# Designed miniproteins, single chains, continued (3): the designs that were tried, part 114

Each design is a single chain, and the fold is of that chain. pLDDT is the mean over its residues in the fold that is shown.

## One batch from the design tools (miniprotein)

Design m11958
Fold by ESMFold2-Fast:
Order: structure tokens, then C-alpha cells, then sequence
Structure m11958 (fold): chain A 66 residues (1-66)
């Protein structure tokens, strides 16, 4: 099922919160270098979860990134 707007907002807020407390985590977890194509394994897993529209997996992976 598609994630609700509230679940997506929570996932985004969680990701922003993690970036605010550890800015290097957002860069390292999502991108190694050059942004596009430079995704880490954790960043790839988060992207795959988002593509599957699994809000629970997105939130869990964002939380696990710390």
C-alpha cells in the first residue's frame, strides 16, 4: 500500500533530524561522493524502500542509520 502523507512527513522529519544532529551521516549514508550514483549501501536500501512505497521500511532505515 502507498504510504500516507503523515507517514512520509514523519520519515522526512526523522531524516532531517538525523541530518541536524550529524550532518556527515546524511552525506555518508546517502552519498559517498558526487551525489548521483554515489549512494552507500544504506542509501541504496533506503532508496529501494522508498521506491517500494514502504513508509515503515523508510522510517526504520532512517533510524538505523544512527
Amino acid sequence: AAPSAAQLARARATAERHAATDPNLAAAGGYVAGSEGGLTPDGKALYAAAERRDAEAVVALAAAGR
Scores: mean pLDDT 50

Design m11959
Fold by ESMFold2-Fast:
Structure m11959 (fold): chain A 80 residues (1-80)
Amino acid sequence: SEVDRLVSEGRRLEKEGDELEKKGKLDEASRLYEEGSRLYEQASDILERRARSLDDEVLAAMFRIRSGVLRIASERLKKK
């Protein structure tokens, strides 16, 4: 799904950022963290939008929980 693609790409960018940070390439790492943060935020927004269109309260709640987790991950990367 598009959400899974965004999350996978966000994780890849976070890992690459971590490797660059370990090598002292802080400016490059910051750019990757910022991009990863945006992808997690996009995935979160998609899930929140999907939750609002669902008649199934349980499924909607599950999408909102996953959306919240991704929003927290996005904010964590913004603070790096």
Scores: mean pLDDT 88

Design m11960
Fold by ESMFold2-Fast:
Structure m11960 (fold): chain A 71 residues (1-71)
Amino acid sequence: SSELRRLQEELRRLEELRDTVERELQRGVDEVEAEDPARAPEVRAQAEASLADIQATVDAVRARVDSLLQS
């Protein structure tokens, strides 16, 4: 269906975005840890929260794809 194809394309795009953001956030955390270690736990927690939000979106789209495949 057009809905299934659209969601599969969205899922691929979101997974690619997640991977890019994860790399960028890890680089930022590593930089903060090197320059100001006292701030690293806070920045890491914010990065993990941001990644969790993206992952939740990925999981929701994946669940919708799975639901349509089982219809």
Scores: mean pLDDT 86

Design m11961
Fold by ESMFold2-Fast:
Structure m11961 (fold): chain A 70 residues (1-70)
Amino acid sequence: MLSEEELIERLKEVASQMSPEQQLAFAEKLQARVQQVVKDSLANNDSDEQLREKIIAVAEEVIAEARAQI
C-alpha cells in the first residue's frame, strides 16, 4: 500500500508531465472516481481505514491509466 506521501509525489510526477488540458482532464477523472468510491463506501458502512484503502487504490489506477496514455 502506498503511503499518502508517496501517492502525492506520484500525482505531482504525473501532473508535471501533462499539458494544462491533460491536467484538467486527469483531475476531473480522478475526482469523479474518488467521489464514486466515497459514495459506495458510505452506502456499505465501510470503516475509515477501508475507505482510505479504496481511495488510494482508485488513485493508483487512475495514475496508471494516465501514464499509459502519455
Scores: mean pLDDT 76

Design m11962
Fold by ESMFold2-Fast:
Structure m11962 (fold): chain A 100 residues (1-100)
Amino acid sequence: MTPRERAEEDVELAIRTGLGSIRALGDEAAAQAKANPEKREEYIAQFRAKAQQTRDLAAQDARELGREYGLSEEHQEELARRAEEALDRETARELARIEA
């Protein structure tokens, strides 16, 4: 495998880990909103904050992996953007589920 291919595989693993974290946070927020509907907006706000933190960490991990494998800064940012986009899509799905 090329260094680029190895970096992409490791980034995909980091993305899958982040997706799992966002799903777990979504499950928690949905359960909290069901138990206490009067605080639903508060739980959604907390979920958004934690999901953003998870997204930012996944993007940082992607950049670090790209650097470790000797990839260009441009390619490091492409990997980070890929992580951000994947986690943002999952966050949107979980928000729709919590709001239902």
Scores: mean pLDDT 89

Design m11963
Fold by ESMFold2-Fast:
Structure m11963 (fold): chain A 79 residues (1-79)
Amino acid sequence: GEEEAIKLLNKADSSGKSLETLEKELKERGIKVSVSEKDGKKILSISSPDFDEKDLEAIAKRLKELIPEVEEVKLEKTE
């Protein structure tokens, strides 16, 4: 659930994990991550069938705080 994803993000913060490592760990928890670039800055898009929009917004806010390379985290609806 959301608590597991936030726990992974907190571990990544304490260990100085790269964006690539965080993307892999989130995917292993059922959160799909897509990385794009705009004006030389990284943009993340996240979606999951296991999380509601409010939970994904909380995860998005935390990712933006943890990863200085990321300017924006977007929520995508899983079809």
Scores: mean pLDDT 67

Design m11964
Fold by ESMFold2-Fast:
Structure m11964 (fold): chain A 89 residues (1-89)
Amino acid sequence: MKRYTIVGVAEKVSEGLWKFRLRVYDEQGRLLWESEPELFKASSDEEVFEQLKKKVEETAKKLGLEIVSLRETKNGGIHTVVAEVVEKP
C-alpha cells in the first residue's frame, strides 16, 4: 500500500485573517503537488485547525486517499496539520 503525506500550513496575516497552503509528498519526501496560497478568516486557534483539517480531508478525498493519522502543531503564528494517507484498498 503506497503512502503519502499531506501537510497544511496556516500563517497569521493580520487579526482574524490567515493564509494557508497545502503540500503533498510521496514516501521519499518528494513534493508531488502544492496548492496556491489561499486566505481564510478565523478568530481562534481551534477555528484555524478546523479549517486546515477540512482542507486536508477534502484534498485526501479528491486524490482517493484515506487518512490513517493526523497531527496538529502550533509554533507561534504558524499552525500545521500533518496527515499520513494511504491509497484506498
Scores: mean pLDDT 83

Design m11965
Fold by ESMFold2-Fast:
Structure m11965 (fold): chain A 86 residues (1-86)
Amino acid sequence: MLEKLEKIKELIKKAIEYIKKGDIEKAFEYIKEADKLGLEVSDIIRKEGATEEEKKAIYEVQKLVQELGKLIKELGLEEKFAELDE
């Protein structure tokens, strides 16, 4: 699980990077991959729980998700990403 949390963290960082560069399509690809891994992590947590180390990684991911969400709002991308999210 920790490896998946670190991967989610890197994917969200890449999404933020690409949004700042104006490459919204690539940013969206990273967000979708992070969401998929997030669902897998949620299933593992429900079945196995989380260690103290994994909980710290989850908090770091939550902080990055908040940063990403703020950036999306500031750039007016909420509507576009909502449409792409089915």
Scores: mean pLDDT 80

Design m11966
Fold by ESMFold2-Fast:
Structure m11966 (fold): chain A 76 residues (1-76)
Amino acid sequence: SSETKILIEEVKAELERLGAQDPSVRNQLEELLARLEKEKTLDDFMKVMAQGAAEIGPAAREALHRALEKWLEKTR
């Protein structure tokens, strides 16, 4: 759906920004993004996001939360 595409774009932008600021998590962020791009439903996408954020830590969780906030604003 268009909503899922917007969410993917926002998540990608926030994860790429985090990777540029913190090279130590860059590989983990790239792996998470690759996993997210395979998901075709919003529910599965949200599950992968939750797992990835838990694995990488608070910075990734904050980045994903910012992406979700931007997505929510754009889809209002």
Scores: mean pLDDT 79

Design m11967
Fold by ESMFold2-Fast:
Structure m11967 (fold): chain A 61 residues (1-61)
Amino acid sequence: DKQKEIEERRKKRLERVKKAFEAMENGDYDSVLKIQPGFTDEEKKEFEEMLKRVKEEIEKA
């Protein structure tokens, strides 16, 4: 069923996002970009910029 496949894709996406944030917490931004599969170069750039901003806020804390 297509719905089950969509749900599994959502779970996989969420897990990959969590792994990306875990890599970010370790300060490994390179691995974060590699963990985001199926994203276009533009989407990867936006994600990278978001992570840089989060890191900057952490440094201020």
Scores: mean pLDDT 65

Design m11968
Fold by ESMFold2-Fast:
Structure m11968 (fold): chain A 65 residues (1-65)
Amino acid sequence: NPDAELMRKYMSNVKTDDELILALGKVNGREDDAKKAIEYAKTATPNSNDPNTIKYGEYMSKVLS
């Protein structure tokens, strides 16, 4: 997945960067996916095996694509 590293980078920043995620979603026509990413970010942990972190990453991949 070409966006995996970028998605992980944004996962690390999401808890302080909700506004940035929403802006990226709006620019890319992925506003609903950005809102879902922000929602999962509140429950996501730094652990890549966390189901909420995986879901966050899936939505961020859509926002960044």
Scores: mean pLDDT 69

Design m11969
Fold by ESMFold2-Fast:
Structure m11969 (fold): chain A 63 residues (1-63)
Amino acid sequence: MMPLSDETLKKIAERVGVSVETVRRVDAYLQIDPNISNSRLAKLLGISQGTVSRVRREIEREK
């Protein structure tokens, strides 16, 4: 799966209320392991599982 463009990362970041870097990191982990759990991503990124779930859904909509 191709990495998301910077424009798409910015749009997702604005919708979720997180930094572009947070969205980029979620996308990067999903490129390595598409089945990674939201709880593991939350711990790796230092954010809530709800935030991870929302970022992940927005990324999945763009793919």
Scores: mean pLDDT 80

Design m11970
Fold by ESMFold2-Fast:
Structure m11970 (fold): chain A 79 residues (1-79)
Amino acid sequence: MAAEEAEKRRETLRNLLFTALYIKYVREEGLPPEEARRLAEERVEELEANLSEAEREAILAKLQAEVSEKYSDYPDEVE
């Protein structure tokens, strides 16, 4: 069961990282959804290859905090 638990946690973390990066690329870079998706997938794969699970969780927390603050605190006060 350890392999199944590890794979599930890894998949969940990957999906959350992908979503956070995707939103960041669309929001900060103004990239089209298709390009943002591709870059997010590539970046997640790089993070999985180079970082431990704990390090990826720390990056996810930071990305989610930045997205939440920037996305929520950026009032859509343009016409």
Scores: mean pLDDT 72

Design m11971
Fold by ESMFold2-Fast:
Structure m11971 (fold): chain A 90 residues (1-90)
Amino acid sequence: MAVEEAKKALERAEEALREAHEAVLTTGSPEAIGATLRALGSLIQAELALKKAEEAKTKEEAEKAAKEAQKAAKDAEEAARAAREAAKRA
């Protein structure tokens, strides 16, 4: 179900932000901070996509919103990886 897919994507984005934040706490590098801010932006996009899925009037709109949430989760996970790599270079 599209709403459940969007909820799972939001959970993935939340976990990614937690990992990025952990990288900042470990090193404090400007690159890790920047990557964490990108992960936060992606989390906000995932939350907006979940709201769109919940408010969708058609199955097609709900599926589109779920895909947007999944993309945001992937973007957050990529940002978290960048934060961890930046932390290793600090």
Scores: mean pLDDT 82

Design m11972
Fold by ESMFold2-Fast:
Structure m11972 (fold): chain A 65 residues (1-65)
Amino acid sequence: MRSLTVEVSRNTPEQEKLAKKIEELAKKLETEYGVDVTINEGDVSVDELEGQVDGLEFLIKRLKE
């Protein structure tokens, strides 16, 4: 089983929006690809959250190929 850990922060509306997107992508990885995803609450900037979204979307794209 492949495992992945991501961190989210919910201190602003933008961070909350990105955190929800990360949760959606994590659920897709678990349900479609059997990836074990752990989501932790941490001190994470908007830029870091955007990078995590991009990384998860890229991983899903690669797993579809």
Scores: mean pLDDT 81

Design m11973
Fold by ESMFold2-Fast:
Structure m11973 (fold): chain A 97 residues (1-97)
Amino acid sequence: PAVGTDVEEEIRAAEELAGELDPAAAEAIGEAARAIKDPVSVLALYLAVAVAVAVGKRTGDYRGAAAFAAEVAAKIAEKEGALEAAERARRVAEELR
């Protein structure tokens, strides 16, 4: 891992940003971020959520943007072995579609 810093701020920021799109997506993304052990993976999730919020605000498709962010969270969590958090995030993404 290239980054040896605390990622708690990035986790909080990701939850707050996702909350601008959908509260269920914010909860699932926060759980996935907290279950991820690799700080680089947490930063990648934060950036994906930030992009989703920017797209949602520009297009007005908050629901689609929230689904995208939740799906990215599910894929990262699954790769990191956080299977329960991944399943929850995937379910939220499916419900938002």
Scores: mean pLDDT 81

Design m11974
Fold by ESMFold2-Fast:
Structure m11974 (fold): chain A 74 residues (1-74)
Amino acid sequence: MTRIRDRIREDRRLLEEARASHASRREMLLLVARATMNIMMIIVDPNASDEDREAAYRVLDEADALLAERAAAD
């Protein structure tokens, strides 16, 4: 449980880094893709709780929102 939450926290940090740094579209997309892949691995983890999966889905929603925000800013 703690390990999965630490991984979710790190993925959220990657999304915050992409947003805060005004990263190029390519760099942002690579960071978002990496976070998305890591979150998918958490969702399919048999040791993940329903709360962990809900938190993981929330990170995916944050990634989608970031992509939409960046697209609107371009």
Scores: mean pLDDT 75

Design m11975
Fold by ESMFold2-Fast:
Structure m11975 (fold): chain A 95 residues (1-95)
Amino acid sequence: GPTRGKLDKKSGTVNLVPQPGQAAGTVVLTVEVGGKYKFTNEGSAIVNITVKRQGKPEETHTLAPGESVTLDLEKGDIVSFTSSEPSTVSYEQLS
């Protein structure tokens, strides 16, 4: 199943490691501190970032290695990260 946590720091990393018998590694973070966050795929595999915001449709961003996306997030939003191969995403709060 997915690893669950909180987005409660101004910067950090998300490590995606598919476990034996799983098709993908998944990490799900609930936003505790809202703000503008930059997410960068620091790994060698494609990462999908899916955002669920209250009252809005789900959105998905596909990041190739080295690509970034900047997202405006509010407390209670859910950010999910998935990769079929091991990868790492860094995040940094910009404001």
Scores: mean pLDDT 86

Design m11976
Fold by ESMFold2-Fast:
Structure m11976 (fold): chain A 118 residues (1-118)
Amino acid sequence: EEFEKLIGEILKIIGDTVVEMINSMPSKEEIDKRIDATYKKIRELLKKHNFYTEEIDNIISETLNKIRDILYKLREEVEKHKDDPEAVQKIKREAMKEIQSILDEFKEKLREIYKKMN
C-alpha cells in the first residue's frame, strides 16, 4: 500500500511538471532545469520512504530523459507552427499522450521491482 501511494506521488510530481511545461513551452535550458529539479525531488522522496535503489534510480533517469526528448521536440514543433493555434493544440495533445504512455510503462516497471523486493 505504501509503495502504491509513493508511485502515485511520483507520477503526480512528474505529471504536474509536464503539464506546466507543455502549457508554457519554456526554453530547452528551463526544461533541463525543471527535469533536474523533478529528478532530485523524486530521489529524495524515495530515500525518505526507504525505496531508493540504483535500479529504481536508473528507471527514473531513463523515464525523465525520454520525457525531456519529447519536450524538446514539442518545443521545436510549437515554434515551427506558432502562427497556427489549432496545429499547436493538436501537437501538444499528441505529446501529452506520448508522455502518458511513457508514464504508464514507468509505473509498471516500478511495480515489477517492488514485487521482487517483497
Scores: mean pLDDT 88

Design m11977
Fold by ESMFold2-Fast:
Structure m11977 (fold): chain A 88 residues (1-88)
Amino acid sequence: SDEEYLKVLKKVIGDNVPEPPEDKVQELREFLESQGLLSEISDQDMVDLLRLRDFDVEKTVEELLKLKDKGIPLSKAPAVLAYRKIEE
């Protein structure tokens, strides 16, 4: 559920992790637009993905492409990455 996902996010990234820099959010947005994927990921999901990958746009992009190659909906990407970070 969305409530379970938000609990996992809060546990993994915490309340004290700052918002990613606007330039990094814009860089991720431009990548998603170039790949035709903007409609599959919300603005909040982009922020959460960057926070889960320490604001590393390149690593975030690589993870999203791996999920797409496996046929996993990108709307599930933040949940998948959050659960993986708990297991690491």
Scores: mean pLDDT 75

Design m11978
Fold by ESMFold2-Fast:
Structure m11978 (fold): chain A 67 residues (1-67)
Amino acid sequence: SLTEFEKWLIEKLVEKYPELTEEEARLLLEAAQNREETEEVREILKKIGVPSSVTAAQLVNEILEQV
């Protein structure tokens, strides 16, 4: 089950990147937490216009720093 904090992060990711589904935002969060980027996660990052040099962890940290 997702914590309230993780649900909040997913909501903020979708708010910032409206092309993301909640499931895709969850996959980005899991990749950031585990520091594991699958090809699926890289495809999601490309879809929302994130450069290949930027990781899921860096993207999630940017959201956290804006709080």
Scores: mean pLDDT 79

Design m11979
Fold by ESMFold2-Fast:
Structure m11979 (fold): chain A 62 residues (1-62)
Amino acid sequence: SASEAGLARALEELGLDEAQRAVLADVARLNKTTPAQLAALLGTDLETASFLLGLLRRRANE
């Protein structure tokens, strides 16, 4: 899907390690994480965290 391809590309561009990807998977499953919380968990900025949450939500709706 387009949202899966977008998420995969974003993860590659951010250079996330396996532990950070596991955190992102848990965040996607629970659907209760704010952009600020995700930014802190991944060590990224608020804009990037908001973008990633948007991609995860689109993937969940496929």
Scores: mean pLDDT 70

Design m11980
Fold by ESMFold2-Fast:
Structure m11980 (fold): chain A 85 residues (1-85)
Amino acid sequence: GELVLAKGTVTEVKGDLVTVELEGAEAEVGDEVFISKTGADGKLVQVAGGVVVEAEGGKAVIKTSEEGAAKLKVGEEVTVGFVPA
């Protein structure tokens, strides 16, 4: 399978948990994901990796590391990459 990329906005950061509102895509619990930001050169830079622990409508709660979560801020636009099964 090919890597699926979805745009989203960070709505909450708590410890190692990051909540993202996804645009045009829905996550499933157990999905392995990485979270990327667009750098100054227009390239995606992976800042965190984790697993979806909750999914409701367009929202996903991703369990990552505290270090990864600390790189993310509420209101920030991100790209969520879904690792193929």
Scores: mean pLDDT 79

Design m11981
Fold by ESMFold2-Fast:
Structure m11981 (fold): chain A 90 residues (1-90)
Amino acid sequence: LLKKAEEALKKAREYLKKGDVDGAMKALLEAVRYGDKLKEKGDIETAIRVYREARDLFIELSKVSDDITSSFALMMASVLDHEIERLEKE
């Protein structure tokens, strides 16, 4: 799971560097899915790490996207930020 999450995050960064917004969005959603599976298995610390990196990349994606995609990316970043706080109990 961690290796697959890291591969998805790496693909997201590569797509962002290429200006491939659709590719980056798809890869980030895949990374979040693996983060969710890590959380379900009780690997909370690793899930938080994946969520933090995905959150930061969604914020980056929002800066290079159209208004609709940007709004969705910022919403996903906000959802992940709230989930991180909930898991950290802060």
Scores: mean pLDDT 84

Design m11982
Fold by ESMFold2-Fast:
Formats: sequence, C-alpha cells, structure tokens
Structure m11982 (fold): chain A 53 residues (1-53)
Amino acid sequence: TPREITILQFRRLALASELDFAQRNPSTSDAEIAALKAELEETEARLKQLEKE
C-alpha cells in the first residue's frame, strides 16, 4: 500500500543515516555495521517489491 511504501522510504533513509554515522564512529563494531547493512538491504528489497505492485 502507499502508506507502507512511505514508511519504508523513511526507514531506509534513517538506516542509511545510522550506517553512515556508525561507519564514521571508531567505537562502532564491525558486527554492528554489518547488522545495519543487512537491515538496510532488507528494507530496500521490501520497498522495491511493494513499488512494483
């Protein structure tokens, strides 16, 4: 639905910002960065699926 697409778009933007911040922070672990990347990829995949409906 359009609402779900909007929510995922904001979530994608938020995750991208968190990942960028985490990558610039030397105290962030590799595992945490990997988790953020995985969550972002999942969000992008779901968004693409809904946009193609």
Scores: mean pLDDT 81

Design m11983
Fold by ESMFold2-Fast:
Structure m11983 (fold): chain A 104 residues (1-104)
Amino acid sequence: MSEKEKRRLIALAGMMIGAVVLYLVDLHRYEPELHDIALEAADELSRIENRIHKALLDNDIEAAKEAIEEAIELLKKYKPHLPESYQKAIDEIIKELEKILEKI
């Protein structure tokens, strides 16, 4: 795989993590009982998204891989605390992120 293709996959991983952050912010707004957990998860994932963006700017593939691996572990940690519909979406995101890691 070319370095350009690796960078494209890392950008896709960042976008997917960013989408999860937005979903968690919306969940926090509409599900008050999940307020603290959803907001904590969104904050931690947002920091990882920023690290992926920085790694892309720095052409640091290893830093990007570490950030994506950390995102997968955070998603697995928070998954059991979310509604079933969100758990299914998170499982698909984890699966896609793991596929990206195998290719970069």
Scores: mean pLDDT 82

Design m11984
Fold by ESMFold2-Fast:
Structure m11984 (fold): chain A 68 residues (1-68)
Amino acid sequence: TPLVERLRERIAQLPGLTLEEAEKALVDFVREVARHWPGLTPEQRAEVFRELDRLLAAYDAKRAAEAS
């Protein structure tokens, strides 16, 4: 789905963003997922969950690296 492709793009872009930019991107994307959630099929929801989990893990790793 286009949503999943955008999640993959966000994951790929995270290393190049500041922590503030990464946090904003994550929040904006979680809101977009929530907005589209009722219209998703069970298969699309499973796909979104997998990519969102990967995005959250990547963000968490970046936050940990910045925490000195």
Scores: mean pLDDT 77

Design m11985
Fold by ESMFold2-Fast:
Structure m11985 (fold): chain A 85 residues (1-85)
Amino acid sequence: SMEPLTPEQEEVLLKIGEILRKIASASMSLDGDSFNKYRIEALDEIIRLLDELYELLKDTAPQLAQQVQEEIERLRKERERLRER
């Protein structure tokens, strides 16, 4: 009973997927300090895209929008932990 994604929602998810691939590539090519800085910047962009996805879902698929909001909160906490040490 999952609602099908709209083209706009699919585009946002594809952009998130591209960033995740770039994080994986960076982990193989950058040193630990440079990778941590890159990951923080990448998390900022993923959070921004997930917020965009939430706005697209909140009126049409509120249960899925809630799951997206929970993921945003999880990633914000992860980003904060990376910035503290």
Scores: mean pLDDT 78

Design m11986
Fold by ESMFold2-Fast:
Structure m11986 (fold): chain A 63 residues (1-63)
Amino acid sequence: APPSVTRITEAKKMELRKKEVKGTKRSVLVAYFEMEGYVQEIEISPKELGFASKDKPLFSPKP
């Protein structure tokens, strides 16, 4: 069954942290949702955060 999204919206607070992937020098984002009795960790895909838009459009800024 799909996880309950309502729990996330009821979280006391949410904190985003960067975590390094072991065996590689890459970092991922992890969302920590502080609930009343526990902390829920959700690894966020860079794609869903727009980080997968790695390159700029055809035009690169030239400051």
Scores: mean pLDDT 56

Design m11987
Fold by ESMFold2-Fast:
Structure m11987 (fold): chain A 72 residues (1-72)
Amino acid sequence: SSAADVYAGALRGELVRLGEELGAPELGREIATQASAEVRRRAATAKDDAEIAAIAQEVGRRYFEELRRRAE
């Protein structure tokens, strides 16, 4: 859906940017790819845009935490 595209794209951009800021651009791109793929996969079975937003929030929280942990 368009909502899935918006949320997945925004999450990808923020994770790529964070990876660059942490000095780990390749890791940021890897995690951004995983996070955006999970949002799109889970959005396929979501009932509405609100559920897609909730999925993106949960996915984002976990992958931002992983990126910060692995960039050490």
Scores: mean pLDDT 89

Design m11988
Fold by ESMFold2-Fast:
Structure m11988 (fold): chain A 72 residues (1-72)
Amino acid sequence: MEVPEVLSPELAAQVRELIEKALAAKEAGDESKAAAYLTALGILAVGLAVEGDEEGAEAVRRLYRELLAELE
């Protein structure tokens, strides 16, 4: 999954880590852990929207949808 340049370097690193951990949890058969990392990514998107970062929020929401499809 591609993490867009619209996110700050720190935020991009955090998003990448959440995605990698969610996929690793799925590979290990840990559905609860995978769901927890997916939820954390969703909370991050909501936080960005509340702060007025519409571009960042949409970028993270797109990654959330892609990750959700990958975990199914």
Scores: mean pLDDT 82

Design m11989
Fold by ESMFold2-Fast:
Structure m11989 (fold): chain A 94 residues (1-94)
Amino acid sequence: SLEEAKERALELLEEALARLEPLRDNPEAAQAISMLRLAAKEIEEVESMEELIRLLKGLIDYLRAFAAASTDPAVRAIVEELVAGLEELLRELE
């Protein structure tokens, strides 16, 4: 279940990254891309379900704050959809 949960989290991040890449000339999108790439590396290194849950909760909190501060509707929508997907995953893990 840890391996499956990590794969699902990474798939959600990869989908968001693919949607943000065309927008990368926008500094907000570039910041989101850098952050999601770092989060993906951290997820890959997680060794327990408790660590994964803590990491995902922290990521969700950060992304919610980022979306609330975003001035680009496209960037905001992509980040909000990622948050929704990660929250759904967390409900299944708890």
Scores: mean pLDDT 88

Design m11990
Fold by ESMFold2-Fast:
Structure m11990 (fold): chain A 98 residues (1-98)
Amino acid sequence: SLEEILKKMEELIREGEEIVEELKALAEAHPDDADVQRAYRTAEKLLREMKRIYEETKRKYKEGKLSMKEAVDAYIEIGSRLTLMQMLYTIVKKQLAK
C-alpha cells in the first residue's frame, strides 16, 4: 500500500540520519582528513535530498494525487541515496581502521 511505502521511506531516512551523525563525529575527530570531511558533506547532501523526496511524496499523498508508480520510484530514489551513504561510511571506517 501507499501507506506502507511511506513508512518504509521514514525508516530509510532514520538510517540516513544515523549515518550522518556518525560521519559528523568522525569529521569532528579528524578535522585535517579531507576524505572524512568530504564524506560527511556528501552524506549531509544525500540526506537533504532524501528528505526532500519524502516530503514531496507525502504532500502528494495528502492531496490524493500520489500514484503507486510515483511512490515506488520515490522509494527507489531514497534507497539509492542511502546505499551511497552506507558505502561512504564503510570506506571512511576502513581508512581510519588499522
Scores: mean pLDDT 91

Design m11991
Fold by ESMFold2-Fast:
Structure m11991 (fold): chain A 62 residues (1-62)
Amino acid sequence: GPGFDELVEEMLKELEREVGVTPEQRPEIRSQIDALLDEMAREGWGTERVGERLREYVESLK
């Protein structure tokens, strides 16, 4: 299924392509994204808002 895992992997690939994120940096970025996902889930954020927040985070790294 699409899930957030697939979305996050596509975002990480985008960062690799556009800003040259290295394999060594990938786990740290993934950990930060996972922390954001956990906080948004605890706060009851809807899927659309979660997607928007993840996009803002990814764009902030460019």
Scores: mean pLDDT 79

Design m11992
Fold by ESMFold2-Fast:
Structure m11992 (fold): chain A 92 residues (1-92)
Amino acid sequence: SEAEKLLAQLYEGAKLVGAGEALLTLPPLYRHPVPPELVELGQQLIKEGQAKIDQAVAAAKPLVPQSVIDKVIEEGYKEGYEETKEKLANLN
């Protein structure tokens, strides 16, 4: 459905934001220098993810309750952050 497509776009946008935030915040916690390319990638992922969220939110508001939109964004962010954390920690 249209609502399912918009929720998927919100989730994927939020995952990009979460992944970008993880790239910017986690390497310093591991006491490793962050390569400039990784900083740029993190910033780009946040920018692209936020743009995707903004577009999907505008379309979703007439179709989906705000509480559902907020929850999908929260869940997507968490997944993107945790997946990137696992990759950086070399746990998978």
Scores: mean pLDDT 83

Design m11993
Fold by ESMFold2-Fast:
Structure m11993 (fold): chain A 93 residues (1-93)
Amino acid sequence: SAAEFLTWVTNALINLRDKLTDEQAEELVAALRPIAERALAGADIEEAKKEAIKIISKIVKLSEEEITKLANDREGAQRLVEEEAGLRLQPPP
């Protein structure tokens, strides 16, 4: 479903957060928006994921395999969300 695609992309972005500048995060959101809009309009979700992986890989300079791993890491994304909710804040390096 489109909701699964959005959750999958969100997990990737959460897991990449500590590796991105604010400007790179904004660029990723802007680049992924047209793909999300096509997924919501009924485009094939697996093709949308494949296109998203290529775009994320290009912007963050990580391999498509690493991006796929990060996007599928639901437990890692959940932990980072819990840390942002104040359960464990880490000071910036």
Scores: mean pLDDT 72

